# Designs tried in a protein design run: designed miniproteins, single chains, continued (3). Part 58

Each design is a single chain, and the fold is of that chain. pLDDT is the mean over its residues in the fold that is shown.

## One batch from the design tools (miniprotein)

Design m9993
Fold by ESMFold2-Fast:
Structure m9993 (fold): chain A 72 residues (1-72)
Amino acid sequence: SDYEKAHELTLEAVKALKEGNYEKALELAKESVKYGMQAIKNGDVLGGTGAVISGIGLAYEASHKLGKKSEF
């Protein structure tokens, strides 16, 4: 499902962040937000909202580590 995909992408973003691959972490976190939003639209509101919040947080952290401004 979109929620499962969003959750998987969030975990992969966390792994990339821990490994210092901030560009990959940012890309994965952004994808997680997109799938989380799709999950919300499809009725998985609680799970989708959690994935969106996690994805935004990870994208912000990755952007900060890269020295880039968050473009959201």
Scores: mean pLDDT 80

Design m9994
Fold by ESMFold2-Fast:
Structure m9994 (fold): chain A 66 residues (1-66)
Amino acid sequence: MIGDEYEGTIVRVRSPTVFDVSFGDSVVTVELTEPQDLKVGDRVRIRVLDYDGVTRTYTAEFVEKL
């Protein structure tokens, strides 16, 4: 649901501020405002901001590293 927080796992690091996170049966690209020392396999909490049903993609923000 939009606005809800989910636990996910980082599956790809694109840059120090851009990561792909797997949660449930979905993968979302998350952009950070500040660089974080995150790596593949790290567990993170994300907040879903939007879902585009046409492209079937989520928009989410980083909340915290678990």
Scores: mean pLDDT 77

Design m9995
Fold by ESMFold2-Fast:
Formats: C-alpha cells, structure tokens, sequence
Structure m9995 (fold): chain A 108 residues (1-108)
C-alpha cells in the first residue's frame, strides 16, 4: 500500500530530522530533505530551502531504482522545480503543490 508506505516514510523522516541521524532508506532521506526545504521556506530562508531541494534531487538521481512510485516521481519533479525557482513566489507555490500531493497520497 503506497499510502501506508508514504505515511511510514514521512514519520521516519521527521524522527531523523529531530535526531540528526542519517535516514535508513533513500525514500526517507528524500522526504527528510523535502520537509527541511518546506520548513526553511516557511522561515523565509529560501537559500537553504534550495540547498535541500538540490540534495533531494541528487539522492534521487543517484538512486533511480528507488523512485518507483508515482508519488515519489512527482515529489522529485517538484524538488527539481524548487531548486531551479528564481522567485519566492515560485517557491511558495511549489510548497503548496508538495503539501497537496502528500495529503492526497495519504488519503488513499
């Protein structure tokens, strides 16, 4: 169940952000970087948000076999857009799309 897997990965990502430890899987590490990018945008630190978006993309490109669900493929695409975004307005819009995608995926 993709919704259950995403929910579990999201919970693990939040734990690993708090503990400062390396994530146990590629999917969890990507979600960790996504959550950090969102947090920094909400704090107004768009430069750090872009750095975390770039880290998420790099991990995904190094591990293409792990990007095996439509949700993770779309999340990586949004992270690429976030890394390339030139304005705060573009980055804020991308965050809303990420939050919507995660919410819809968890409601399955």
Amino acid sequence: DEAVELGEDLALAEVHIKEGEEAPSVKVEILKYILLAIEYIKKGDYEKAREYAEKAVKIAEENPEEIDTEVYKKLVELMKKLAEAKTKEEMDKIVKEIEKLIKEALEK
Scores: mean pLDDT 80

Design m9996
Fold by ESMFold2-Fast:
Structure m9996 (fold): chain A 62 residues (1-62)
Amino acid sequence: SGAAGDAGAAGRAASAGDAEAARKYGTLMIQEGGGPEAEELAERGGREGSELLAAKAVNTGS
């Protein structure tokens, strides 16, 4: 039993700016039987992570 803990961890990670961690924990929540809130959190974390990766690519491109 870790679904509630995973949801809480995802929320805190998102607030701390750890989009990848938030996405991962949200995904685990869904797989373990999490609800639509966990799915939304995972989706949001993934979106923010994609934006961070895009920004990094622009900064490291030459």
Scores: mean pLDDT 60

Design m9997
Fold by ESMFold2-Fast:
Structure m9997 (fold): chain A 79 residues (1-79)
Amino acid sequence: GVKTPEEIQKAQQVAKQAIEELKDESASVRAEAAEKLGAAAGALKGTDVLEPAIQALQKALKDESEFVRLAAREALSRL
């Protein structure tokens, strides 16, 4: 179904925060951030946040943590 404007706006805010959390020193925080971007994928399609989210996740594919790399691959498969 079509996402509501409120749902899209909330997803954009979560995605912007998650993009910043992908720079965190903690691998668990970065992995959770990638998972949040994957969960928000449907609401990000057609928004200005989609391209920055894809770029951040592509960078996360080269992360030192295998958990972060896996989460980024799964998130990108949904975008």
Scores: mean pLDDT 82

Design m9998
Fold by ESMFold2-Fast:
Order: C-alpha cells, then sequence, then structure tokens
Structure m9998 (fold): chain A 100 residues (1-100)
C-alpha cells in the first residue's frame, strides 16, 4: 500500500540520519514518530494522490531541518551533501515503487 511504502521510506531516512549523526538521534526519533502518525492520518483522510504529495512535502521539510541541524553542529558541507544525496535516493526509489 502507499502507506506501507511511505512509512518504510520515513524509517529508512531516519536510520541514515541516526547512523551519520548520532547526536541527532533523539530529534530524529521524535520526527519519525510525528511523520508516521501524520501519514496514517493523511492516508485515511485524503485521496492517494494528495497523500503522496503531502508525504513528499513532509520529506522535503525533514531534509531541510536535518540540513539546518547539521550546519548548527558544524558538519562540513561535503558531508551534508553526501547525506542529502542518500536521503534523496530513498525518495526517488520510493516514488518509483508508488508508480508501480
Amino acid sequence: SPLDILEEAARRMAEIVKKEFPELAEWVEKELERMLELFRYLSETNSKTKFIVMAQLEFVGFQTEVRIKMRQLGVPEEKIEKVMKELNKVMVETLAKLES
């Protein structure tokens, strides 16, 4: 289902960030819980197309906040871009699964 695919994407993105930045683990766990609760709500209250669009916006927001927090921690831009590339790969693979 779209919900299962999007929940798996959220979990994968959270795992990447926690692995690369253990200092963000507490924040990432709270954000993951929030996203999963929101996705369940959105899946019940919206069409498939609207739910997918809203979930994509949530992932963009999550990536933006991770980027900001990494900069606050003094992480080099090269490492930030590497992690952003890994998160974007999860997004691209997730969209491909949703279209099949």
Scores: mean pLDDT 88

Design m9999
Fold by ESMFold2-Fast:
Structure m9999 (fold): chain A 70 residues (1-70)
Amino acid sequence: KIEELKKKIEEALKKAKEYSLQFAETMRKYRAGEISPEDASERMSELNGKLVEYLRKARALQQEYKKALE
């Protein structure tokens, strides 16, 4: 179902955006001296991993959606 693929793409991109915003917030807190370098490094690594995961998922779904429209 094309509608279902579109929803899955939107969901994956929404999650990627959420992780991107959390990454930016972690950077801001680190620059403000609110969190330790160790905590910042760990959190940013986790968030970057999730961001990459959801971006890859979205790209795969976008490729499938494009093929479904051809």
Scores: mean pLDDT 84

Design m10000
Fold by ESMFold2-Fast:
Structure m10000 (fold): chain A 90 residues (1-90)
Amino acid sequence: MEEKRKLAEEAIAELDRMLSKYEEALEKAKAVNPGEGEKKVEEIKENLELAKKVLEAALKEGLDPEELLEELARAIEKGDKEKVEEIIKK
């Protein structure tokens, strides 16, 4: 439990760093390639935000972050927004 908790905390910190970089990339994409490039960066950012929320929920509830991330990935593949919201509310 302790080791998994530490790894999840490190993953959340790394996701925060990636999100900051993608915010910068989104601003640059808007200036250089509005539309297509912007949309791709935004999709990646949304996926990173969802992964962070799932890891935070897993830490709070003592759940397995790997299982929740797998469930989230399946919901994203199906475009099931309601299922995604259900997972991150745990």
Scores: mean pLDDT 69

Design m10001
Fold by ESMFold2-Fast:
Structure m10001 (fold): chain A 76 residues (1-76)
Amino acid sequence: GLKELTPEQQAEADRLIARAHELMKEADKSEKSKDPEVVARIVALQLRLVAAINEGNLDEARHYLDELEKLVKELK
Protein backbone atom coordinates (compact mmCIF):
# COMPACT_ATOMS: atom_id res chain seq x y z
CA GLY A 1 0.00 0.00 0.00
CA LEU A 2 0.98 3.65 -0.26
CA LYS A 3 2.95 4.63 2.86
CA GLU A 4 4.20 8.12 3.64
CA LEU A 5 7.89 8.05 4.57
CA THR A 6 9.30 10.34 7.25
CA PRO A 7 11.94 12.82 5.97
CA GLU A 8 14.68 10.61 7.45
CA GLN A 9 13.22 7.45 5.89
CA GLN A 10 12.94 9.28 2.55
CA ALA A 11 16.62 10.32 2.79
CA GLU A 12 17.61 6.69 3.42
CA ALA A 13 15.36 5.50 0.55
CA ASP A 14 17.08 8.04 -1.74
CA ARG A 15 20.50 6.67 -0.68
CA LEU A 16 19.37 3.06 -1.33
CA ILE A 17 18.09 4.02 -4.80
CA ALA A 18 21.33 5.92 -5.57
CA ARG A 19 23.41 2.88 -4.54
CA ALA A 20 21.26 0.58 -6.71
CA HIS A 21 21.90 2.90 -9.69
CA GLU A 22 25.67 2.77 -9.02
CA LEU A 23 25.53 -1.05 -8.91
CA MET A 24 23.59 -1.19 -12.20
CA LYS A 25 26.22 1.06 -13.84
CA GLU A 26 28.96 -1.28 -12.53
CA ALA A 27 27.04 -4.30 -13.92
CA ASP A 28 26.78 -2.60 -17.35
CA LYS A 29 30.61 -2.68 -17.57
CA SER A 30 30.58 -6.51 -17.47
CA GLU A 31 29.85 -8.57 -20.60
CA LYS A 32 28.05 -11.06 -18.30
CA SER A 33 25.38 -8.37 -17.67
CA LYS A 34 24.28 -8.78 -21.32
CA ASP A 35 22.92 -12.25 -20.46
CA PRO A 36 19.08 -12.06 -20.52
CA GLU A 37 18.84 -14.15 -17.32
CA VAL A 38 21.19 -11.76 -15.50
CA VAL A 39 19.27 -8.72 -16.82
CA ALA A 40 15.97 -10.24 -15.63
CA ARG A 41 17.42 -10.92 -12.15
CA ILE A 42 18.81 -7.36 -11.82
CA VAL A 43 15.45 -5.88 -12.92
CA ALA A 44 13.52 -8.13 -10.50
CA LEU A 45 15.73 -7.07 -7.56
CA GLN A 46 15.39 -3.38 -8.50
CA LEU A 47 11.58 -3.70 -8.68
CA ARG A 48 11.49 -5.46 -5.28
CA LEU A 49 13.72 -2.76 -3.77
CA VAL A 50 11.37 0.01 -5.03
CA ALA A 51 8.28 -1.94 -3.84
CA ALA A 52 9.80 -2.34 -0.35
CA ILE A 53 10.50 1.41 -0.18
CA ASN A 54 6.90 2.17 -1.28
CA GLU A 55 5.67 -0.06 1.58
CA GLY A 56 7.95 1.77 4.04
CA ASN A 57 9.92 -1.43 4.69
CA LEU A 58 13.52 -0.15 4.63
CA ASP A 59 14.84 -3.41 6.19
CA GLU A 60 13.48 -5.36 3.20
CA ALA A 61 14.82 -2.69 0.83
CA ARG A 62 18.30 -3.13 2.37
CA HIS A 63 17.98 -6.91 1.89
CA TYR A 64 17.27 -6.51 -1.85
CA LEU A 65 20.13 -4.01 -2.20
CA ASP A 66 22.47 -6.57 -0.54
CA GLU A 67 21.29 -9.25 -3.00
CA LEU A 68 21.91 -6.85 -5.90
CA GLU A 69 25.45 -6.13 -4.58
CA LYS A 70 26.16 -9.89 -4.38
CA LEU A 71 24.88 -10.42 -7.93
CA VAL A 72 27.00 -7.55 -9.33
CA LYS A 73 30.08 -8.91 -7.49
CA GLU A 74 29.55 -12.28 -9.25
CA LEU A 75 29.74 -10.48 -12.63
CA LYS A 76 33.42 -9.55 -12.07
Scores: mean pLDDT 81

Design m10002
Fold by ESMFold2-Fast:
Structure m10002 (fold): chain A 65 residues (1-65)
Amino acid sequence: GSSAAARAAANLRALVERDPDPTAAQLAEALHAGGLSRATAERIARLWVEDPEAAERALVRLVTS
């Protein structure tokens, strides 16, 4: 698995704990700061706003690959 994806997931969880309704831009920033590429971070952030469960599955896949 990717250590960057694991750090990105941790950053996302920390953000959601502090702000229950973060914007896609804030989510993408947290994911990118964790080490995901900008494109991947933006894709997962958008997916999180529309379908958080699908976004969680995508993050788990990145961590376990």
Scores: mean pLDDT 80

Design m10003
Fold by ESMFold2-Fast:
Structure m10003 (fold): chain A 87 residues (1-87)
Amino acid sequence: ALELLRELRERLLELAAQSTDPEVRTLLLIIAQEIEELIKQGKVPSVEEIEQIIATLRAVRAKTTDPATRALLDEAIALFEELKRAL
């Protein structure tokens, strides 16, 4: 689980660096920082916490019409869905 959190954080930072949308970039950086704090504390997020992050990402995606930004958000959502299945 902790190894999955480290991989997830690295992928979120990569997606943030690829994002041209300032709102999406900022959101991904905030989520990556939250994951980093969990790693530092040796904690794993609950299923409910993961579902809240997925809901936030989906809400931003619903307001986005740019295909590249939507693809980045779809990748971020898929990473959290994968983490949720691994718990």
Scores: mean pLDDT 85

Design m10004
Fold by ESMFold2-Fast:
Structure m10004 (fold): chain A 59 residues (1-59)
Amino acid sequence: SDLVEDAINEAAEIMGASVEDVINIIKNNPHLSNEVLGAVLGIKVEHVQLIRAYLGIEV
């Protein structure tokens, strides 16, 4: 839980966006690879995997 929260907050800070914006980007792009989302969000691929698992998205 804490790791997912930290990863979402890091992405929000890097992008200058809200936590809700980060979650929506991930939810609205289920077909993008973890590598592409990691590059877009400015976070590690493993952190994208954690957030997607938390949201119930298969990757």
Scores: mean pLDDT 79

Design m10005
Fold by ESMFold2-Fast:
Structure m10005 (fold): chain A 86 residues (1-86)
Amino acid sequence: MKVYKGTATITKNKDGTWHVTFTADDGTVFEATGTLSRKDGVNYLNIEELWINGEKVDAEGVLTIKGDKLPKDGETYDATLELKIY
């Protein structure tokens, strides 16, 4: 499992999924599409599709978004990305 800290900009899709652009502190850019869930006051994006620096990768992961409210379309949040890549 790899853990990245950085910032996430979140956009809501019409189908109920969310698109996220996550910039890690090391400068790596991730793009993800997934479903947003909330548990115990924490927001999680469950990743369905992932791109690293524009290349699609097969991975499982979750983006944990800091904040006590549901994310708003087009806003940027501190986030932690946890990935399993095989």
Scores: mean pLDDT 81

Design m10006
Fold by ESMFold2-Fast:
Structure m10006 (fold): chain A 83 residues (1-83)
Amino acid sequence: SATEERIAYVEKQLRDIVKKLVDQGKLSKKQGSDATKQLSTLLRQAYLAFSNGDDDAAQKYAQQLEELLDKYPALKEALLEYG
């Protein structure tokens, strides 16, 4: 579906950004792996909640995404540059 294609595209962009940050020494390999897995999970849940019209769940996952990004400041800054 178009939604699954968008999720896959965003997940690819996240992996590319994380790889760049790891290569630059701004994230460890473990931090990069952990952040990618957690962000992909939250992003998918947020997209599915939005698609189902569950605004409360979508907001909850958006808040959890923001909290996760605060744990990885270099990733948060990189995502703001590419958004």
Scores: mean pLDDT 81

Design m10007
Fold by ESMFold2-Fast:
Structure m10007 (fold): chain A 59 residues (1-59)
Amino acid sequence: SPVVQRLTFEVEDGSFEASRRVQDFLDANFPPSAVGTARQEVRVVDGRTVVTLHFTFRV
């Protein structure tokens, strides 16, 4: 199915727990049918933990 967009979140002192909270927030505010897949990346940039969450939405 076509992918509409990705959402990116930066979390200070980010961790898997922070990523999970963001995902829970999206699940609570968007219908499950609107979310195709969710993936996460965790990186350290300039001494800060940055969590990038990729959510794909369907038209």
Scores: mean pLDDT 61

Design m10008
Fold by ESMFold2-Fast:
Structure m10008 (fold): chain A 102 residues (1-102)
Amino acid sequence: MTEEQKKIEKLKETILSTTDPDVIVKAIREIGEIAAATDDLEVKEKALDVIEEAIERATDPAVLEAALEAALRILKATDDKELILRCIALILRCIGKLLELE
């Protein structure tokens, strides 16, 4: 496991162990930055797994907005078809949940 993968795993533990939206938002943003900066597809996939889990657990619009921004950042940083489709699916899920909260 790479240092980037280990960092994402620690950020996942942070997201799953707190109900504080500010802490979750910061962790999601850091995951998005790591995934956008890496050329390792496994790191990008692991980041998207964590973002997806954060979206499913999210009840705060700020968390959904952070997840949407992270998925968009990863989308802009990849040319892999499967990752592109996954980013689009997560973006649509964020939009759907945001509409349910309004």
Scores: mean pLDDT 86

Design m10009
Fold by ESMFold2-Fast:
Structure m10009 (fold): chain A 96 residues (1-96)
Amino acid sequence: MKEEKEFEKLLEELRKKGDLDKARLAEELRYWGMSVEQIKELLEESDEEQIKKIIDALIEVRNGELKTELQKKLAEAIKAGDQEKIYEVLKKIAEE
């Protein structure tokens, strides 16, 4: 599919630059159904420390580990498919 080719190109470019944490975040967000365009926007808005915090939270939520109120809100936003709320919660996790 065209979108899958665009996603593969994004991952290749990130890995070539050594942005392995951004590549990992892109893979997790794609798993949660986010579009390639939205993933690119989030990666542009986030620094390396923020990306690391977001990745850790997404992995824990994916594994059913809802330890914090923010992780619970993230899980609810993902279930609802509410990309705007996902961005809001991920941003708040990054700021902690």
Scores: mean pLDDT 77

Design m10010
Fold by ESMFold2-Fast:
Structure m10010 (fold): chain A 65 residues (1-65)
Amino acid sequence: SARLAELGAAAQAYADRLAEHLRSLGHKATGSGEALDEETVRVTLVVDGETLTFTVSAEQALRYA
């Protein structure tokens, strides 16, 4: 749906923002985000070879993307 596509884009932007911040601090970081449903997104970060996965509400992802 259009809404899930928008949330997927917001989740990716949120992940990218976190990864960019970590890279600015001297880390090697990449991020990926996806929408699980209309209320939740999943974020995966790879930081210096370690994988971190967590879920965030759609509201938080949209607010801080």
Scores: mean pLDDT 85

Design m10011
Fold by ESMFold2-Fast:
Structure m10011 (fold): chain A 55 residues (1-55)
Amino acid sequence: SSLERQAAITLARYLALQSEAYLLRKIGAPEDQIRAVEEQARRELEEYERLRQEI
């Protein structure tokens, strides 16, 4: 599959996870749960940046 397509999908996942973290903070979810989602978002961003370097 195209690296550009993979990068776009990874960016979309990152943005979705950032939105999820925002919602969790707004509803007062536990900090551990919020941090887990933020850490997953960070990993998706790192993968996006890696894929961009290969394009």
Scores: mean pLDDT 88

Design m10012
Fold by ESMFold2-Fast:
Structure m10012 (fold): chain A 120 residues (1-120)
Amino acid sequence: KLPTKKEVEEVVEEVTKERNLPEELAKIIIETVTEFVELSIKLYEGKISEEEYEKKVEELIKEFIEKTKNLSDEEKKKALQTIFESVLKIIEKFNLPDEVVEKLLEAIKKLAEAVDKELE
């Protein structure tokens, strides 16, 4: 019942295409969402510790900020909206466990806060 990496990638690819995102930005979003979902599932399955999860989430956020640093504020906001919609669609489609949903939404909130700080 938990999605594979490929199944998650397919959902995010569909959302990025529907939003007519540039190919390079779509690639960044697909990678970011897929990795957040994978980490949340690994934590849920006990394959990684809470400490390893937090560290990897922080690393992914830093990589996203670096990869998007040259985008306009509007493009950064559109990227965050696309990430949030992709996550919600994944949660609904795969009926993710509440514990996975909670961790995933916390990670997305941290990402949004980090992006907002860069806009200031």
Scores: mean pLDDT 86

Design m10013
Fold by ESMFold2-Fast:
Structure m10013 (fold): chain A 65 residues (1-65)
Amino acid sequence: SWFDAFRAAMAAMMAEHGVNFDADYMNGMVNALNRANWNPGAFAAIMNAARANPVPGDGTVEDLK
């Protein structure tokens, strides 16, 4: 589904941007959301995960449960 593609794109973008999730992470998220036509449910889930994990341990998507 597009959501699976969106999740894969997010994982790839975060991996490419490394462990610093501040501005680079937010920009990667916005770009992935643009590809997904700004699905509100996906956006809310990702924002909630980011809020719960402001400093990810190793910067992997696995830390964004």
Scores: mean pLDDT 53

Design m10014
Fold by ESMFold2-Fast:
Structure m10014 (fold): chain A 66 residues (1-66)
Amino acid sequence: MDAALAAANASPDVQALLTRLESLSLISGSYRVALQAVQDALARDPTLTREQALEIAGKAIKDYLS
C-alpha cells in the first residue's frame, strides 16, 4: 500500500499527530524516527488509532534514545 495514501485515509486524530511529528522532526532526530515508525505502521494498517500511533511513536523514541 502507498504510505502517502494510507496517511491520507488515516483518522483525523492520526493525521494531526503526523503533522505535529513532521514539524518536530525538523528539530530532532528522535521525532524524525517516531514520524517514520508511525508512517510505516499506517502503510501496514491504515485503521491505526491515535492511541496506537502514540504507543508506536513513544517506543521509537525510547529505542532511539537507548
Scores: mean pLDDT 75

Design m10015
Fold by ESMFold2-Fast:
Structure m10015 (fold): chain A 108 residues (1-108)
Amino acid sequence: SASIERLRALRERLEALLERIKRAKTKEELLAHLDELIAVLAEAIRVLHSDPRVPQADLDALGAQLEEVAGIREALEAGEISIEEAKERTAEVVERTLALLERVIARL
């Protein structure tokens, strides 16, 4: 089951990743941070999925956010978006993820 302490640790990791993403200056650096973000989001889904108190709608929302980050990563790697646009889009997704995790923690 998801513990409040494990969820708070994941939230802190996401906040730290967001700050690293904001400071990234190269495409290579940003892609590495996006890969780590995808791994952290996948871990959050696994932790929350183990707890029957977490609604399926919250798991679905996190899954959609993971897919959004993966899409940003692919677009950045392909040169379809700028580093600045990738940072902006990623920050928006991470802010939604942090808000969702805070609501889940408050209900546990």
Scores: mean pLDDT 88

Design m10016
Fold by ESMFold2-Fast:
Structure m10016 (fold): chain A 102 residues (1-102)
Amino acid sequence: GAAERERRELERRRRALEELRRQLEEAERELRERVARGEFESEAEIQRARGGLEAGRRTLEEMERLLAGEELPPAPPEMTDEEMRARLEELLADAIRLLEER
């Protein structure tokens, strides 16, 4: 029924978030290894790369908290389940795009 379809959709989104987290952690590890090997020409390049990964991590954490029903940032005055779903899908699409552009 509808409840079973909703459960499968939520499980699909959770698995997508877990995969994105794995990819983010791998990218952070690769960045640390490349910094250790001296593969960056300037501190500015290192800071730019770190900034990008930090932004991605914050976006992923916000998506995970929205999926878990936590308030971060504070919920807008009127957020329907449909609006929450649309926002979560936008955040997921943005996170996937950030990971794919690398």
Scores: mean pLDDT 65

Design m10017
Fold by ESMFold2-Fast:
Structure m10017 (fold): chain A 66 residues (1-66)
Amino acid sequence: MKAYKVTLKKHPAIDLDTGKIYPVGETLLLVNVKITEDGLIEGTDAETGNRVLAGASGVEIEEVEY
């Protein structure tokens, strides 16, 4: 399954289902990734199935097989 490693460099990310904040420096494994015109990354946490929102600015993204 295709997934994306998203490393947060400048801004935290949020779990939209729990409200959990992922701090700067975290690496997230996301599936179903969409980059919006507003410069946001929307995806699903591969381990929990929860929806995640991050800023597209200040991240490193790597496509991986999961």
Scores: mean pLDDT 82

Design m10018
Fold by ESMFold2-Fast:
Order: sequence, then structure tokens, then C-alpha cells
Structure m10018 (fold): chain A 78 residues (1-78)
Amino acid sequence: MKEKIEKFKKIVEEMKQLSKETADRINKLRAEGEALAAQSTDPATRDAILAQVEAESKKLRDETRKKINELIEKFLKE
């Protein structure tokens, strides 16, 4: 029982770390994308840059959600 509580705490901390890292990466992508879009004089190019940033952000969120689900499943099986 004590060992299972310790494993649970480690998983919670790992989930928090993954969420923080993903948020930091998304914030950086948005800032860089907005800077690139602001440098463009063509509206279509700006829209394309912002759409790519949003697609990459969604991919990062989906990957993080998958990793969190895998951590939970591993804990429940062990």
C-alpha cells in the first residue's frame, strides 16, 4: 500500500511536468508564429503561419494527453 501511494505521487508529478512542458512549448510556438506572421505583408501567408502553429499546438496537446493516459493505465495495471 505505501509503495503504491509513492508510485501514485510520482505519476502525478510526472503528469504535472508533462503538462507544464507542453504549455511552455505551445506558448513558445505561438509567440514565434505571431512574430513571423507580423513580418509577412501577405494575409494568406499570415493565415497559413497561424494555422500551422495551431496544428502543431494541437499535436503537442494530443501527444501529451496520450502519454498521460499511458501513465495512468500503467499505474492501474501495476
Scores: mean pLDDT 82

Design m10019
Fold by ESMFold2-Fast:
Structure m10019 (fold): chain A 85 residues (1-85)
Amino acid sequence: TAEELKKLTEEIEEILRKAGASEEEIEKALQLLNKMGVAAAVGDEAATEKYKAEFIEIMRKIGASEEEIKKAEELIDKMVALLRE
C-alpha cells in the first residue's frame, strides 16, 4: 500500500541520517529509491537491481555499517515486493 511504502521510505531515510548522511546525500539516495520503484512497478528487474546496487554503494560511501546496510536492504526488498503486487 502507499502507507506501507511511505513507512519503508521513512525508515530508510532514518538509517541514512543515523549513518551521517548529508541532506544532499539523502536526496540523491531517495532519487535512486524512486527510480528503483518505477523500474520495479513496470517489471524491469535489471534496472531495479542496478538502482538497488547504486543505493547500497551510496550507503558504503556515507560510512554506513554492515548492520545498517543489511537493514536498508531488507526495507528495499520489502518495497520491491509491495510494488510487484
Scores: mean pLDDT 83

Design m10020
Fold by ESMFold2-Fast:
Structure m10020 (fold): chain A 62 residues (1-62)
Amino acid sequence: MKGILVYDPAAREAAEALAAEIEKKTGMEVELVESPLRGDALAEEAARLAKETGIPAMAVEA
């Protein structure tokens, strides 16, 4: 099973740490996707990716 974390560049370390915890706790493979979007637009991009791919996605911000 796969997951996607969409993150702003300032949240890269937080996104990497969260991906490692998700993989450790669930065995889920996590794809990290950097985006220049912020706030609601970043959350909407994560929702769009989840809808198009069928893979769970969430936004990570600093």
Scores: mean pLDDT 80

Design m10021
Fold by ESMFold2-Fast:
Structure m10021 (fold): chain A 87 residues (1-87)
Amino acid sequence: SREQLVRETDRLLAQLPPEQQARVRETGERARRLAREAGLSDEEVEDVQLTAEAATAIDLGREAGLDPRLIEAAERALDAYVADVRA
């Protein structure tokens, strides 16, 4: 669900330094702008932004050596969310 993906992404973000948190937000903002420029709906723009933020947080968390269980939980939430929005 969206709520689960937000929760697991927030858990990863809380463990990242401010610099990495800013990178996640910048990536989300860029994805949002590109989606709007492509003519996507508001709902699709939100999906693209959330997916980009989650994927970036997972990558940065893995690089930072965060708890593998937190990374796995976020990956499962992202996979479930992507499957749901594509249905």
Scores: mean pLDDT 86

Design m10022
Fold by ESMFold2-Fast:
Structure m10022 (fold): chain A 71 residues (1-71)
Amino acid sequence: TKEALDVAYRAGGEAARLAYQGQPEEAQRVLTEGVDKATEMLVAAGVPPDEARRLALDAASRGFIEERDAL
């Protein structure tokens, strides 16, 4: 579970950096891939799909906001 949330969180931070560097389309791609991967990992660990996606989105959003605010 923690590993999946860390994947989403890091994807969010990476997306924030890419957006800051003027690559918003690549940022969106990285964010989407990270959220999807984290969701799959959580579902594989027994988390219901809807809850898994919410948790992954929350973790990615947190990573994005924290990195954006640090830039």
Scores: mean pLDDT 86

Design m10023
Fold by ESMFold2-Fast:
Structure m10023 (fold): chain A 64 residues (1-64)
Amino acid sequence: SSMKKEREKFGRLVLQASRAIQAGDFAEFDKVLAEMEKLAEKTGDPFMKAAVASLKALAKAARA
């Protein structure tokens, strides 16, 4: 299937996750991250997997 719709959805989740980190809403961040992880696993897209890893690292730094 076309990856365009999956990547578009993933892009919206990235923005939502970034806003949650900036707001200090780690509960919302964890929920959004879980959805992103499911999408990355279903698609196998290495870009999505890398983005999830980067957001995890960013959130870990923000919590420190």
Scores: mean pLDDT 84

Design m10024
Fold by ESMFold2-Fast:
Structure m10024 (fold): chain A 107 residues (1-107)
Amino acid sequence: SMLDKMKEILDKLMSLPEAKPFLEPPDPAKFPDYLDLVPNPISLSTIRERIENGEIKTLEELETLLYQMINDVMLYNPPDSELAALARKIATEFSRLVKQVREELEA
């Protein structure tokens, strides 16, 4: 099912060492200025929960939320930072996994 395919994508992403900083939202007590730039922080765990709850039903909706997370990271962090580099790695791997699922659906 589409639900199982999306859950598998998230499980693979969340297992990557590069995913560690993005598993949970930033702590607002430690990063209050983050909320000024990103009022509704999203993380890989948040996205996974929304798949589980049926709030994300399509690959397009999944892509929208995951790229929102990446864009939020890139907005807050300098482009030459380690976090920005890790976010780009996650985006690249996500694109690869989504492409594989789409190719399976066209078979």
Scores: mean pLDDT 83

Design m10025
Fold by ESMFold2-Fast:
Parts: C-alpha cells; structure tokens; sequence
Structure m10025 (fold): chain A 115 residues (1-115)
C-alpha cells in the first residue's frame, strides 16, 4: 500500500506512510478501501481529492496534517502559482482564500460523482 500510494501520488515513502496512517486512523479506511480508491482514481484526481480532504481537516483544527498537504501540493504539475498562493493563505487562516479553495474542491466532488 505505502509503495503503491507513493508511486501514484509522486511523494516520498515517508510521506505516503503518513497519509496511509491518517486514512486508516482518521477516515477509518481499510487497506482494501485505500487500494480501491487508488485503482479508481487518476494520479491527478487522487492528489486533488486528498488535498481537499486534508484542507478540510486543517480547517477543523488538525494542524498536524499541514506538512502532508504541502507535500501533496508540491507534486501537482497543473498547480499554478495562484493556486499555490491560495492554498498557503488558506492554511494561514485567510477566509477569502479558504472560500476559493473550497469552491474548487466542490467542483472536484461534482466531477467524481459523474465517474
């Protein structure tokens, strides 16, 4: 699982291990559910969905996941400088940046529902 997630997301094994532990402990996902998620999603979709989920956890007070969010954002080839600045501002508590990131996350959820 850790090796599969590391390869799919383009993150280090250490980062992938932390993400797997988070999904198992916080989201209560089994190894099979994590494999199914990785199988059904493209690498870009998996990164964006996990970034959205981690951002929601940060907004709920889980600051321990901020390094994982930053590591995933750094691997996005389509992430422009404006999107990166919005993510950093949202992490720092900017309400306008938060609303903009949340709107993009909702667009991803709508797209996933069609898949």
Amino acid sequence: IVSLLSRKLGVSRATASRIVALLQRVRKLSDEQIREFLRRSTPLEARLLLIGALLLLVLAGRTDVVPLLEALAATLPELDPEMLELLEAAIRGDEEARKRVEARYQELLARRAEA
Scores: mean pLDDT 66

Design m10026
Fold by ESMFold2-Fast:
Parts: sequence; structure tokens; C-alpha cells
Structure m10026 (fold): chain A 100 residues (1-100)
Amino acid sequence: RPTPEEVEEIINEEVLKVAETIKDEEILEKLKELVEKLKKKLVEILNDESLSDEEKLEEMRKAIEETIEEAKEKISDEEVVKLFEKALEEALEKIEEKLK
């Protein structure tokens, strides 16, 4: 089972690839805020003892989808949003592998 630290590391590694492409400091700060909110939400889901591993994965997927929609609203750079969406989808796949 993935630890909270492993989940945060997976998100950080995938998002770093997107952050390296961003030259606009305002866009970078908005991305960082979204990532910190997402990490906190994913850790809360992971630590919820009332949820099965399947239910945790469903709630994590929803949190990621909500974060992508918020990014589309707050970040005007469509290429950055597309890269961020891909990064979060890759992160979710890696988390799913560790839950198997």
C-alpha cells in the first residue's frame, strides 16, 4: 500500500515536469497552490480507514478531476493545463499500481 509520503512524492515528481516548462511566475504560483490542495486531499483520502482501497482510488480520481477543472478555470495557458492534466493522470496510474 502507498504511504502518504509516497503519494506526495509521485505528485511532486509528475508536476515538476510541468513546472519546469512554466516561465510565468503567476501561473507557477497558481499551479503550486492547486498541487498543495490536491496533495492534502489525497492524504486525507488515503488515511480514511472507513474507505476500501477501491473507494480510496475512486475518491482520489474525483479529487484529481476536480483539480484539473479548477486549473482550467484559473490558468489561462491551455498548453500548461494540458500538461498538468497529463501529469496528474500519470500520477494516478502510479498510485493505482501501488494499491494493487
Scores: mean pLDDT 84

Design m10027
Fold by ESMFold2-Fast:
Structure m10027 (fold): chain A 62 residues (1-62)
Amino acid sequence: SLEELLAQGRRLLEEAERELSEAYGRAGDAFRKGEEEGEKALEEVRKAVQRYREIQQAIAAA
């Protein structure tokens, strides 16, 4: 049903939000250790942002 699909979409979005928040935290910690480590962690943040946006667009299109 549409309601079940929307509920699944919301759960995926919540999961993506958690992953993004965790990636931001790791990036902050990595920069405290060194700039190179921080730059690598920012790569993971960019991936998490992209996944989050793709899920938002999929939900908006549904």
Scores: mean pLDDT 79

